# Designed miniproteins, single chains, continued (4), part 74

Each design is a single chain, and the fold is of that chain. pLDDT is the mean over its residues in the fold that is shown.

## One batch from the design tools (miniprotein)

Design m14549
Fold by ESMFold2-Fast:
Structure m14549 (fold): chain A 87 residues (1-87)
Amino acid sequence: MSAEEIKQLLEEKAKEMKEAIEKGDLEKLREIAEELVETLKDSPLYPVVKWMMEEVVKMAETKSPEEVIKAIETALENLISMIDSLS
């Protein structure tokens, strides 16, 4: 995948995850997170994406929806910055 394709994927999945949190659908959040990790498994970003997605899912169990949405936005920003640094 190109850097632009990975960025687009991350933005799309972050949007889907935020929508799942707003609906209270934690199972859907886990499915989206697992799908993103699987899609990027051959990427240099795999270890970071896996860790970030695991942390977001854990937060969803104990934190408010607003805090989880903020965590998703922060994870997206950090991953995009990392991709830009590798360019």
Scores: mean pLDDT 82

Design m14550
Fold by ESMFold2-Fast:
Structure m14550 (fold): chain A 93 residues (1-93)
Amino acid sequence: MEKEIEELKKRLEELVKEIDKLVDELLEELSKENPDKKKIKELIKKLKEKIEEAEKVLAELRKYGVDPERLEQLLGNLDAVKKYIEEVEKKLE
């Protein structure tokens, strides 16, 4: 159990870092006068994949009762990113 929890925590931290990097890259591309729509779509696809993985890891950690306040905050942050992605996709036509 303890080893499994530590492996899940490490995976979650890696996924959060990857998501943060992809969000930064998306925001940088969107801030350009002529954003690359193809690059934006690729970043959104990667973000969706990483968010799905992070949600699965969060669900497993919640079963173990690990740090529930932090996990709820992370889940809320992932939901905010998903909403932002949906808005960006709508603007891409």
Scores: mean pLDDT 83

Design m14551
Fold by ESMFold2-Fast:
Structure m14551 (fold): chain A 80 residues (1-80)
Amino acid sequence: MEEVERLYRETAARIAALAAQLPSLSVAEATARLNEVVREAQRRLLEMLAIDPELAERYGRELEARLREVGAALRAMAEA
């Protein structure tokens, strides 16, 4: 239980840190960092699923929503 919550918190913090950094990054650098964060989140979600599938499904949906928000912000930057 504590391990799944820790993995979720660390992954969410990583996504939030990227979102905060977006205004200071180029579109190319932001894209590269988003791809890295997505791969990291996917790996951590698999770890969470192995420990507690039901809790991982819930936290996975929250992480996916956060990543979609960052992706939308990046797309807006690229279109500006």
Scores: mean pLDDT 84

Design m14552
Fold by ESMFold2-Fast:
Structure m14552 (fold): chain A 55 residues (1-55)
Amino acid sequence: MKKEKIEKAVKDLVELSQGDTPPEVIEQAVKDAAKELGIDPSTVTKLVSEELEKS
């Protein structure tokens, strides 16, 4: 169970998306984070979208 690492990765990706980062760079970062955490890229994308909606 790596909730802290997942939360950190999601926060980093949210910050990237808010910082005028190109979509292709964000997409690659999502894939890299998903591979590192051992979860699906779609799950990471969903968590990032949920965090962005809260912000």
Scores: mean pLDDT 77

Design m14553
Fold by ESMFold2-Fast:
Structure m14553 (fold): chain A 66 residues (1-66)
Amino acid sequence: SEIDELLEKLAKSTSETIEVKLSGVPKSYLVPREVAEAIILRLAPEEDILAVYPELKELVEGLKKL
């Protein structure tokens, strides 16, 4: 599962930022670890995330389809 690969990458990363790449989304995103955790683990509503990080809209939409 693509989401399982992202969760593994999140668990292994010690960096303050994480590169997130989804199949079907042509751009890679370098995001703060806390933001990546909130998006991947769905710890916050998408509208709250996109209010602060509108550039992540395509990434959030891609993750919703997994």
Scores: mean pLDDT 76

Design m14554
Fold by ESMFold2-Fast:
Structure m14554 (fold): chain A 65 residues (1-65)
Amino acid sequence: SELEKKAQELANMSPEEFAELVARMTPEERDELALLVKAYNDGLTPEQYEELRKKIEERRKELEK
């Protein structure tokens, strides 16, 4: 799965490589990384991951004020 692939790539990085990656990220990229880490830790399927992304976007629109 796409989630599994991304998780494996992160797991294979050294601490130094991971620190460099995170340091170079935009706020949007860091948010996506945080979502990926949570989804992986909670054992979400790719379908559940995409639904969670959609719910976050929908909720942000609701909270615009």
Scores: mean pLDDT 71

Design m14555
Fold by ESMFold2-Fast:
Parts: C-alpha cells; structure tokens; sequence
Structure m14555 (fold): chain A 61 residues (1-61)
C-alpha cells in the first residue's frame, strides 16, 4: 500500500542517517533526519505509532 511504502521509505532514510552519523558525516545525517521529520509530519497518528515501533526495532539491532 501507499502508506506501507511511505513507512518503509522513512525507515530507510533513518537507517541512512544512522550510518552517516556513525561515519562522522554529521551534515549528511542532519539533512537525512530533517527529511525524516518532514515525512513524519505528513503521517496519520496511527502511522506515526507504527513508525515508532519500527524505529525502536531498528535501534535494538
């Protein structure tokens, strides 16, 4: 679904931000996080909750 594809894109951008941060590319990490925040603001409250669960799972890795 369109909503599922959007959530997957946000998670992928967040993964890229974490990788950039780990590599010391702080400007790139900041830009990716800004993109994540912009997309997050377009989500329904239900999709925001689903995204939070996915991010928590990613950080547990």
Amino acid sequence: SHHEQLLERIVELYRQALAAFAAGRYDEAGRLLAQVQELYATLSPEDQARLAERIDALEAE
Scores: mean pLDDT 83

Design m14556
Fold by ESMFold2-Fast:
Structure m14556 (fold): chain A 63 residues (1-63)
Amino acid sequence: MIEIDVSKPTTVTTADGKTYRAEPLSEDEVKLTNMDTGETRTLKVGEEFVDPESGETFKAVKK
């Protein structure tokens, strides 16, 4: 599971080599972009997303 801080932009790479860009949208929301496909998803603090391509679980957290 990869935790994504909603307060700052970051780039995360999964164990299988997939790359995601996380960008803050608000104090409680982050936009997650799959850098290989360009697909985007918005996560709220506490929400989890399982990427069907990699099987990796992302969780939006407030730090």
Scores: mean pLDDT 78

Design m14557
Fold by ESMFold2-Fast:
Structure m14557 (fold): chain A 86 residues (1-86)
Amino acid sequence: SKSKSLVESLKFVYRKLLERKVSKEELLKTLKMQISQLERLFPDDPVAQEVIEKLKEKMKKIEKGEVSPEEALEELIKFLDELLAK
């Protein structure tokens, strides 16, 4: 399905960002860009909306220093795995 392909693609990207040990600045830039792309390309997709809300939540936590980039990426990967199990 399109939703499964989207979730798999995002999981792959976040795994690569985790492996590269990306900075807070690079991660925030990537998440902001992904939110904009998802809102533009999938405005009526419930799975895309659930992903957008999770990305916004994680961005706020990163900006406040409540989670490290590594912790945020691990939590996003876990969230995407849970979406794939549905």
Scores: mean pLDDT 85

Design m14558
Fold by ESMFold2-Fast:
Structure m14558 (fold): chain A 87 residues (1-87)
Amino acid sequence: SIIEEIRKIIKEIKSLTDDPFILSLLDSIESHLDELPEEVLEKILEELKKALEALKKGNLEEARKHLLKADILVGIYLLVQAVEKVV
């Protein structure tokens, strides 16, 4: 399952950094995984993979950018769903 793959990468990222901003973003992403369609989950997985590669190269700022992008993708989906229920 794609959610299982995402959770594995989140655990790997958490093993490489104690950065509070990154940990906050990972917690935000993890809390919403069951609400997301597969297309959005695939995009999140790609951004998490890029964040992991950045951390392996010691590039904390690049990792933060990719994780922020993943969290924004979650937020956009949730906002669109909320709007469609009203309209």
Scores: mean pLDDT 86

Design m14559
Fold by ESMFold2-Fast:
Structure m14559 (fold): chain A 70 residues (1-70)
Amino acid sequence: SVLEEALEEIEKAKSIEELKEILRRYLAQATTSIERAALHDVLEAIEKAKSLEEAKEIAKRSLTNAIKAL
């Protein structure tokens, strides 16, 4: 799924900006409203992060929860 692929790619991000670019790229590929909503929620949640590591942890938790809810 798009969400599972996003989970793998976010590990490669070297900055918060790269993390956002990865998430936006997968958002563009999402075909369902549920997947789009999950990726939008992740993008909003990481805005509160104080570091790249915190942003990655928030993103992983949010994406994992969304996958389990499908």
Scores: mean pLDDT 82

Design m14560
Fold by ESMFold2-Fast:
Structure m14560 (fold): chain A 81 residues (1-81)
Amino acid sequence: RPPVKSKLLMPLDEAKSRLVRSLETVAAQARALGYDEEAARFEALAAEVRKATTEEELIAVDRQASRLMLEFAERVRAERA
């Protein structure tokens, strides 16, 4: 069960699995669109998520992932404008 004091809304392992899946999906999409650098960064973050053993480590990677996803979305939007 999720810990009451957790900053995550779910167990660590479940949160890690969800974030890894999200990052791998975005990495695949980035590569399909020709954004190899962004794809590599998402893949690197997925590896960091897999290594996270604490909520603090996962939160740090999640913050970086969220920032990178926003930057990627903005770049795709700019390229299509």
Scores: mean pLDDT 77

Design m14561
Fold by ESMFold2-Fast:
Order: sequence, then structure tokens, then C-alpha cells
Structure m14561 (fold): chain A 68 residues (1-68)
Amino acid sequence: MEELEKEAGRLLQEYLDATLSPEKRSQAEDLKKKAYEVLSKFGPEIAEKVIAQVDGLAAAKLAALAAE
């Protein structure tokens, strides 16, 4: 269980970084799918909620960058 949590956390962090980096944006979709696959072991509802939270954080950071 701990190994799945660590793997999910790592994939979610890489997904967040990829969504914020234009040059890595193509990798974001694959990272999101991998994170969802790992998180779905805990339940699809949990996977959707966690990914939605990361998407919200990415959107907030992108909005802050656009305000420059």
C-alpha cells in the first residue's frame, strides 16, 4: 500500500510539472493516465477527486503566470 501511495504521489507531481511546462505538455496526458491507473487501486472516485485537485492547482498556477 505505501509503495502505491509513493508511486501515485510521484506521478501526480510529474503530471503537475508537465502541465506547467509547455515543452512537457505532451507528457502530461500519459502521466495523468498512469496516475489515474495507480489511484484507481484505491477507488475510481478517489482517483477522480485527487486528479481534479491537481488540475485545479495547475489552473491556479497558470492563471497567476498569465497575470504577468
Scores: mean pLDDT 77

Design m14562
Fold by ESMFold2-Fast:
Structure m14562 (fold): chain A 94 residues (1-94)
Amino acid sequence: DLGVAEALRYSSEGYTLAMKYKDIPEVAPLLEELEALGAERGKAIAAQDWDAVRAKLLEEAEVLRKIAEILEEKDPEAAKKLREIAERIREALA
């Protein structure tokens, strides 16, 4: 599925960017949530449950959006990029 493949690439890009802000106390639990969602998505891929994969990717996009809200005052460029990544995930899965 091309949409799932694109969403996976954007999810990885978003996680990599968000990891730069791991020392922000409000970001740390959201990074843990992304890691847990990634593990659940991996199980869904192994089961070939593509509906579950799509659901987890959409949840990951929402967590990236929450991280962007936290970063808005500290790094507005990073916040904008995370919002763009979250939107790209949603568009890829539409």
Scores: mean pLDDT 88

Design m14563
Fold by ESMFold2-Fast:
Structure m14563 (fold): chain A 81 residues (1-81)
Amino acid sequence: MPEKTEETELWLKVLFLLTVEELEKDGKLTLEIKKEMVQQLLKVLGAPEEVINNINEEDINKILEEAKKAIPKVEEIEKKK
């Protein structure tokens, strides 16, 4: 499982993005909810507690952009299987 950390990370980012987009479509996505979701994602990815607790709006936006880039990579990996 440690050897598949990169694939697990990409999958988690895609799942996170899909959940965020679903909440945004429903008009339920607030900055507080975004922050909480990003904190949960970082916690699962093994980020230090001090980083998780001190994320700001800029960090949230950066993580969302990284998640968007993960979707094409996951599709490419699936095509190789």
Scores: mean pLDDT 68

Design m14564
Fold by ESMFold2-Fast:
Structure m14564 (fold): chain A 97 residues (1-97)
Amino acid sequence: ATQEQIDADALLVAAAVEAVTFIKYPSEEGANRVLELGEKAAEAASKTPDAAEILRQVAELYRKVGEAAEKAGFTPVSQRARELADRLEKRADELEA
């Protein structure tokens, strides 16, 4: 594995752990931490052969966070999470084309 693959996997795991915490204890800070870690995972993944799969996993995580944020009343971060998820899914589709 390359350093970029290791970094992408570690950041994806970190984002997933923060997402679990956010869903149980919703806060704008928590949601923003998930999005920040997810974006870093996506950037690291973009330099790897497994980019499409990791981008789809980050997008799924963003959709779960967006749904939880909407239920908690954090509308701006919910919309941002959905927009980022759509962008990552579109990018993954383009990489597999």
Scores: mean pLDDT 86

Design m14565
Fold by ESMFold2-Fast:
Structure m14565 (fold): chain A 88 residues (1-88)
Amino acid sequence: SREELRARAREVIRRMDELIARLRQLAAAETDPQVRLSLLVQIISLSGERFVLERLLANDRTPDAVLEEQIRAAEQALRDAEQFLAEV
């Protein structure tokens, strides 16, 4: 249902906000310029996905299929960023 999709989108946004906050803290403490740049790239990527998802969620006319596809894209971006953090 649309209510389930909205709830799923809000949960993904919440997780993205937590991960972005963690990445910002790591970037602020990082002394290696290459590692810091990699962290900043992850922040930009996640922030972009979050922005698109939030805009689609805010638009009541967004088709369910479009919202669901963007939720899947955002969930993948979360997995990719979590994997990146496991390797840093």
Scores: mean pLDDT 89

Design m14566
Fold by ESMFold2-Fast:
Structure m14566 (fold): chain A 85 residues (1-85)
Amino acid sequence: METVVLSDDEILFQAGLLRRQAEGARLAAEQLKDSDPELAAQYEEIARVYDEAYDRLLEALRNKDHEKAGKILQEATKRINELES
């Protein structure tokens, strides 16, 4: 069975994507807060999930814990999918 292990470069790339997604969601929330506060609150929660995943992923990278980095990404993806459903 093939074990998928993320490299330091792959983890850093994924962290960059998480940060970009968090910034996009936060911007959407700010733009919608007066016209659609319910949707704005949903985007704020999405941004928070991405921010938390970013911080945890960078900590895993600093500790060279590539297995934990993979789990953090899987957990964040699952959480976002639940929020977008």
Scores: mean pLDDT 80

Design m14567
Fold by ESMFold2-Fast:
Structure m14567 (fold): chain A 75 residues (1-75)
Amino acid sequence: MIDEELAEKIAEESRKLGLSEEVVELVKEVLLKNVGEPIEVAIEEVKRALIEKLGLSPEIAQALADIVRIAAEKV
């Protein structure tokens, strides 16, 4: 389950893995909105937000969401 501390740690690890500041800030926002949800649900919402708010293609959004999942596994 996502909590506020885990959301912050995942966002920071995503930055260390090379995601841009714009993407990291969106990841943090989406994870904080999904506090109490399973990690898989939160990552799916990150992918949706990357498409809807940043206008990224589904392929790029999936690749970035996969990096966020790797970040989550490291923390």
Scores: mean pLDDT 87

Design m14568
Fold by ESMFold2-Fast:
Structure m14568 (fold): chain A 99 residues (1-99)
Amino acid sequence: MIKDKVAVGKAVMKVENLLMKYPEVVDIEGSVEGDTVTITATVDTSEEELKKMAEDIQKELGGPKPVPYETETSRGLLIPDAVEAGGTKISVKLEIPKP
């Protein structure tokens, strides 16, 4: 349950606007689990460029160092708790689809 939806919405829009500066971003999806929000960007780029992008985003947001992860359909980098708004933590995921 998100207590301050206005503060969270503004923080989400700020993250989405940052991601939209990258022309290689092809999709942006938000998910809510409990009081945590995750913004996932699907990126059409190389693993090397994704790492650079994640480091740039981490620098802009002031979050922790990006952590690599893998799913059945993608490879990605997670910036956990990158932004806090209204008592809610917002994490950022950057994913490259697997062929």
Scores: mean pLDDT 80

Design m14569
Fold by ESMFold2-Fast:
Structure m14569 (fold): chain A 109 residues (1-109)
Amino acid sequence: SSELEEAIKRIEDMIDKIKAAKEEIEQRLRELGASQAVIDRWGTTYDMWIAELEAARQKLLAKKGSQDEKRVIQETLELVNRAEMLLRIMEHEAKRLFAEARSTLRSLS
């Protein structure tokens, strides 16, 4: 169905966005001289979200043609909307941490 195809596309696009955000944050943390433990902590958070979305994608595909299809489509779209909100929160938190790191470096000069 077109609704199923749209839901699949939206969850796949969200997985790609989270993967890109993970790579960007890990690169910025490396450039700031963050420890491997800090880089791993941020990376693990993104990996957990990717795993949750991939599990939801698998569930969506498994429910194709079932009585649950419409419900699972709605649950998938709600999960995608929550993931987008979480990405915005994480972007805001990252900006705050980078501003603090920059301030600390200036005070040490």
Scores: mean pLDDT 83

Design m14570
Fold by ESMFold2-Fast:
Parts: structure tokens; C-alpha cells; sequence
Structure m14570 (fold): chain A 94 residues (1-94)
């Protein structure tokens, strides 16, 4: 299983687009992204069902020079069990 995100995103019109690639070894899997500010405030989240692999994009409000915390989850579609989790600090570029 794999969760991959870029370490930097570029701000445009007060927003960022966070792109996360997921690879699951199970067919019935839900990919979930949460984007939080450095203070822990939830800015955006998105869930999508995937089979094998998928890319999920979420749009969040951010300003240049901000740091956001991106959490990616792979969840079992039947039980909701967390199969894989990755969390990263992402720099917002102008």
C-alpha cells in the first residue's frame, strides 16, 4: 500500500490543490484526504472509493508561506479500518 503527496503546493487565488496518489492491495478501499492548518483547523477533506490505485485532489484555502498538514488514509470499505496512514507537512508557495 502507498500514499504519496508532493511536499510543496502553489497558491492560486487564495486556494491550493493538494494531489495525493493512493495504491491499495485491496479492491474495496476508500481513500481519504484531510488538509489542516498548522493550528489543527480542518480546511478541507475528500473521500473517494478506489480499486487498486487512484489519485484524489482536494482544494483548500491557504496563503503563500503557510504550512498545511496533509493526512492521507486508506480505509477498508467494509469495516472502516485504517489500513495505511501518511501525514506530511506541505509548504505553500506563491
Amino acid sequence: MEIEADAEVTEKDGQITVTVKFKSERENTVAHISVRGADGTLLASKSEQINGEGTVEVVAPASPDDTVIVSGYLLDGETGQVLEKREAEVKVLP
Scores: mean pLDDT 83

Design m14571
Fold by ESMFold2-Fast:
Structure m14571 (fold): chain A 92 residues (1-92)
Amino acid sequence: MSEEEKEFLEKALANIKKYAEEKSSTEELITMVLIIIDEAYKFLNNDLEKVEKIMKEVLKEVKKLVDKGTAEKIERQAKEYFEQLKKKAEEE
């Protein structure tokens, strides 16, 4: 992972931890994860492979911060969004 990828990931993980500590709803956590994926896509110059690595690390952290059921809902929504992003990139 590059230095830029590490800096982005550290900021993303800090945001997720803050939202979890503030007792954010499942919907708010899903929204935050989707924002992180979208921002990673823009920051990493539309590199889907790098975005997938960021997504996996964020989901790994989420699993430590929330219950299993909530983590599974967040993971499903994140993966669905990533698949939509891949499809959109292939059409452009």
Scores: mean pLDDT 80

Design m14572
Fold by ESMFold2-Fast:
Structure m14572 (fold): chain A 73 residues (1-73)
Amino acid sequence: NEIKKKLEEAANEDPEELLSKISEEFIEDWGKKFSEEYLKKLEELSKSVPEEVAEELIKIMGAIYYEAKKKGY
């Protein structure tokens, strides 16, 4: 939850810089736990918020999800 908030705030900051401050192990663990279900929830959320905001959030969360999936998690 806290990491999600930090990633949402990263929409105003450089996501790469924020991700570098979060341990790689934690990124893997987070993506593993929330990969598929979280993306589905984000898709639903995107219908309730301005598209620009939803796209920004999806891009940040998608980066973590993509990295986790590339590693098979």
Scores: mean pLDDT 59

Design m14573
Fold by ESMFold2-Fast:
Structure m14573 (fold): chain A 77 residues (1-77)
Amino acid sequence: MEADQKQMEEEAKAAREAAERARELGLTSVADNGLKQVDFSVETANRYPSTAATSALANRSVRERLEKAAEEAEKKK
């Protein structure tokens, strides 16, 4: 349980960092949507600790999506 909660919070932190990078690149809509999804996952895991592993996977998916969007934006320049 504690390990899953820690993993969820670490993935949430990484996803928020990716969202900040995306926002700096002008991808404001993508960053805002990502942050809303991460906030929902964190709230769900805090209310229902048994969902921490699922929230960690959801946060990881958001992070990967934000990282790809940022990488694509940088390559386009």
Scores: mean pLDDT 80

Design m14574
Fold by ESMFold2-Fast:
Structure m14574 (fold): chain A 104 residues (1-104)
Amino acid sequence: SLEEIIAETLALLDKAAELVPEKKAELEELKARLEAVDPSDGRAVLAVLTEVVSLLSEMYLTAPPEKKDAVAEILDGVLGQLGRARTLVTGEEVVLRLRPVPRL
């Protein structure tokens, strides 16, 4: 359900805040927005999840090397939740996961 996706994403945001304390304020703002969203409004849920992915992607790109793998795991987890949410909203199966940057 979208309620379960929201709950699982909130747990991932908590892990991200512990891992990257300098981003805690932005993560807590997204957490508050996700907690306030109506789970029956699939479009609103997708919009907040997309913003979470955007922040975590920025955190991954700017993370020091020793934290990149842990941030990538959290980002991959949220991408999975976004894929599940899109599947529920559109009725079509969507699988989202982090891929390594391809060699040029």
Scores: mean pLDDT 78

Design m14575
Fold by ESMFold2-Fast:
Structure m14575 (fold): chain A 89 residues (1-89)
Amino acid sequence: MTVEEVIEDLRAYAEGMNSSDPLTVARGIGGALRLIGDAFEASLDREKALELAEKIREAASQIDDPYGRKAAEAAINNISARLGEELPL
C-alpha cells in the first residue's frame, strides 16, 4: 500500500461520515474496512507493519478531517496491539 492509497481510504471514510447519501456512507465504511484489513495483514510481519504505520502517519498528516484522523489512529492502534509495541500517530 502506498501513502496515496492510504490517503484515498482515509478520504473515503471522512466523506462517508460527513455524508447523508447511503452509497457514499457505504463506500466510506468500505475504505475504512480495507485499511484496517491491510493493517491486520501487515501486522503479521514486523517490518511490513512498521512500514505501513509510517505510511499511515504520513497520510494522516495530509488529512485535515477528524474522521480521517480517527480511522488512521484505529489502523495504527491495530498494528500496535499486534506487535505489542506502542506506535505514535
Scores: mean pLDDT 77

Design m14576
Fold by ESMFold2-Fast:
Structure m14576 (fold): chain A 86 residues (1-86)
Amino acid sequence: TNVEKLLQEVDKLYKEAMEIVKKYKDGKMSVKEALEQLSKISDQLEQIGRQLLADPNASMSDQIYVGSTLAMLQMLIWELKKELEK
């Protein structure tokens, strides 16, 4: 279904975001590069969230999963922005 495809994309984007965070923490990626890549993933997750909100076949659980994933990613972006101020 369309919802299943969107949820698979959310899982893929979450894994990509975690790999970016790992590379940053391991010193393999600059904070600027991490922010640029995480911001792109955040934009994609917001687009998927809007599609799920408009889809009558999306469950409350599906919407919570995407919303929680987006909130977590936005929190990580905020933490990295704080590092740029040091």
Scores: mean pLDDT 85

Design m14577
Fold by ESMFold2-Fast:
Structure m14577 (fold): chain A 81 residues (1-81)
Amino acid sequence: HMSEEEFDEEVAYALALIALAIARKETDYQKAMDFLKRVLTRLKPRLSPEQFEEVLKAAREVMEKLGASQEDIEKTLEEIR
C-alpha cells in the first residue's frame, strides 16, 4: 500500500496535528478529544502494532495536557483499540 517512508511521514504528520490541537486550544475540550479519536482511528489500519502503540503514547500525553482525567484517557484509548 504505502511505503515505509510514507508511513513514517503520516505518523509524524498525525503527531504534529495532535500537538497543534493542544497548543492552539482553538477547539473546546470535547472537540479536541473527538479530533484525536478521528486521527487515531484513521491511522490504526495503516500502522504496525508497534507504531500504533507509539502514537497512543503520544496521544495519552496530549490528552493529559488537555486536562483529561485518567478515566477519560483510558476509555478513549480502549474505544480506538
Scores: mean pLDDT 69

Design m14578
Fold by ESMFold2-Fast:
Structure m14578 (fold): chain A 92 residues (1-92)
Amino acid sequence: SMKEEAIEFLEKNMDKLESRIIEYTKENFSEEQTKRVEEALEKRREEDIKRLSEVPEEEAISYAIGLVLRLIGLEEDLLLYKDPELLIKMLE
């Protein structure tokens, strides 16, 4: 199923990207800020997977790619601006 492939693709990429973001926040920001980033990422992941599950099968792969690209952009912005509060706001 294209839907199952899209969800698997999204989950694998989210695991890698979220791990990198969390590692960066642990090394560069406070424990309180890191916890809030982890909570925001987890909530957003649940919402994105739910939305992907509701997308038509023929659109699922392109939608999943869009979600991965958005998360890559958020990682890039975090590295550029060094502002975890901005990241949390963008995950809302």
Scores: mean pLDDT 89

Design m14579
Fold by ESMFold2-Fast:
Structure m14579 (fold): chain A 75 residues (1-75)
Amino acid sequence: MEELSEAVRKLADALIAQGKRELATEVLRLFSEAIEAYKKGDLEKAKEYFSRLRELVRDVNPELAELLDKEIEKL
């Protein structure tokens, strides 16, 4: 989770620097929703949000998509 949080933050910062603010906002929103669901023990919702985030980032950051796949598999 800590490694994933750092990777998501770095991607969002990079997207903002590239002028892709809308995509950065959506990435951060989905990650925040996934983490909140995970903390509440709602693994089903956590999987849903992580899956949506994975689809959003797969073409932009393949390494982050792989990290997301690993976290989804653990849930």
Scores: mean pLDDT 82

Design m14580
Fold by ESMFold2-Fast:
Order: structure tokens, then C-alpha cells, then sequence
Structure m14580 (fold): chain A 90 residues (1-90)
């Protein structure tokens, strides 16, 4: 299936950058492990449970659950940790 991955990263100046990519499931697993240090097994299990149109958030090696884009930006800004939102497209 296809997944939309958005990664929110706080810059040194305090602004938040958003990187968006459409990937396969395994590419999404690799990306979130590389950028956020989330274990591949946790990402893979989470993606296997997603229905089309559902989104889940990750931050600081953990699953956060259902978080909006506005909440993800705020979390990245307040924590300084990157936040990933993954949405199942197909």
C-alpha cells in the first residue's frame, strides 16, 4: 500500500520545517526509523493496523497515537524532537 509521511523538524531559529513524501510501507518504516529512531517493528506493526485515511504520529522513539498536523507542529516546537505523521493512502 501507499503512505503519506510528514516529518516536522524544529530548526535552530525555532521555526518548524515540514518534509512530505509518499512511500511504500517499508520505505515509511525505514524513513521513520532513520529520522526519529522509532524501532522498525513498532512502525511496521502500527502501519499494519491502519485503515485507508487513518493517521498515526511518532515522536522520540514512541507511538503518540492520533495527532493533527497543528498538534504535530506544536509538539515539534515545544519538544525540539522530530514528529512524524503517517497516513495510509491505499
Amino acid sequence: GKYKVKIFTKNADGSVEVKEVVTSGEEAVELVERELGVPRSLVRETLSKLKVGETRAFMAGQLLGNVSEEEAKELAKLSGEPVALITKLS
Scores: mean pLDDT 86

Design m14581
Fold by ESMFold2-Fast:
Structure m14581 (fold): chain A 99 residues (1-99)
Amino acid sequence: SARDEIKAILDEIQKILDEVRHLLPPELYERAKAAIDAMKEAVDNGDIDAALASLDTLRQIVGEALRLAEERGDPRLFEAATRIMQLLDRAYDILEALR
């Protein structure tokens, strides 16, 4: 189902975040995890607007991680943030189709 696909994407995003957790400020990781958890809850409740709002929040957080990677010249964090952004684009397309 579309819900199962979005949840699988969010689980993959969480896995990538965990792999690069040591490269992130703790507050940034905590904000990202909270946004993922909020999006999962919204999807479980069928609240597409809440899921899209949480996705937008997560995009902003990942954008901060991408800028941090560029500032530090950190290719691992840059690759991880880029992959997460691509996964968020896929989740967005699925959520928009559910409207």
Scores: mean pLDDT 90

Design m14582
Fold by ESMFold2-Fast:
Structure m14582 (fold): chain A 74 residues (1-74)
Amino acid sequence: MIDVIDKKPIVGEYVKSPYDESAYHVRSALSLGSPIDPVSKKPLVPEEEIEKFLEESEEQREEEVEVLREAVLA
């Protein structure tokens, strides 16, 4: 199988697109900041799952984002 984002062979964790059975590395999708299928332009992962992936990747920045949100509202 080939990662449809990077077009490299898949070695390790991968996810199949629910639309075209295309496969991609989770890391490749996260590096784009938006795991969207390049073929169908639909989200490769539902919005809730995208949030989960981003939260796990940006754990260290979560606190900074919350502080900024509070500051902007004030």
Scores: mean pLDDT 56

Design m14583
Fold by ESMFold2-Fast:
Structure m14583 (fold): chain A 74 residues (1-74)
Amino acid sequence: EEERKALAREIADTLLASYQASVDKIIEEALKKGVITPEEYERIKAADEDTQTAVALLLVRGASREEIRRLLEK
């Protein structure tokens, strides 16, 4: 039981770390492709991890630049 639970936890932690790395990569790719400006990129990097994740999710969904800006204003 505990051994199986420990393995499941390790897998979950690995997936979470990969997800967080993917969030950063999505934001950087958006900058490289001109989806966001350098000023927006610096604002996103200065935000907390939860905000960065929310921005990455909006970018993946093809959200407008205005929606991203509104999220950063809060």
Scores: mean pLDDT 73

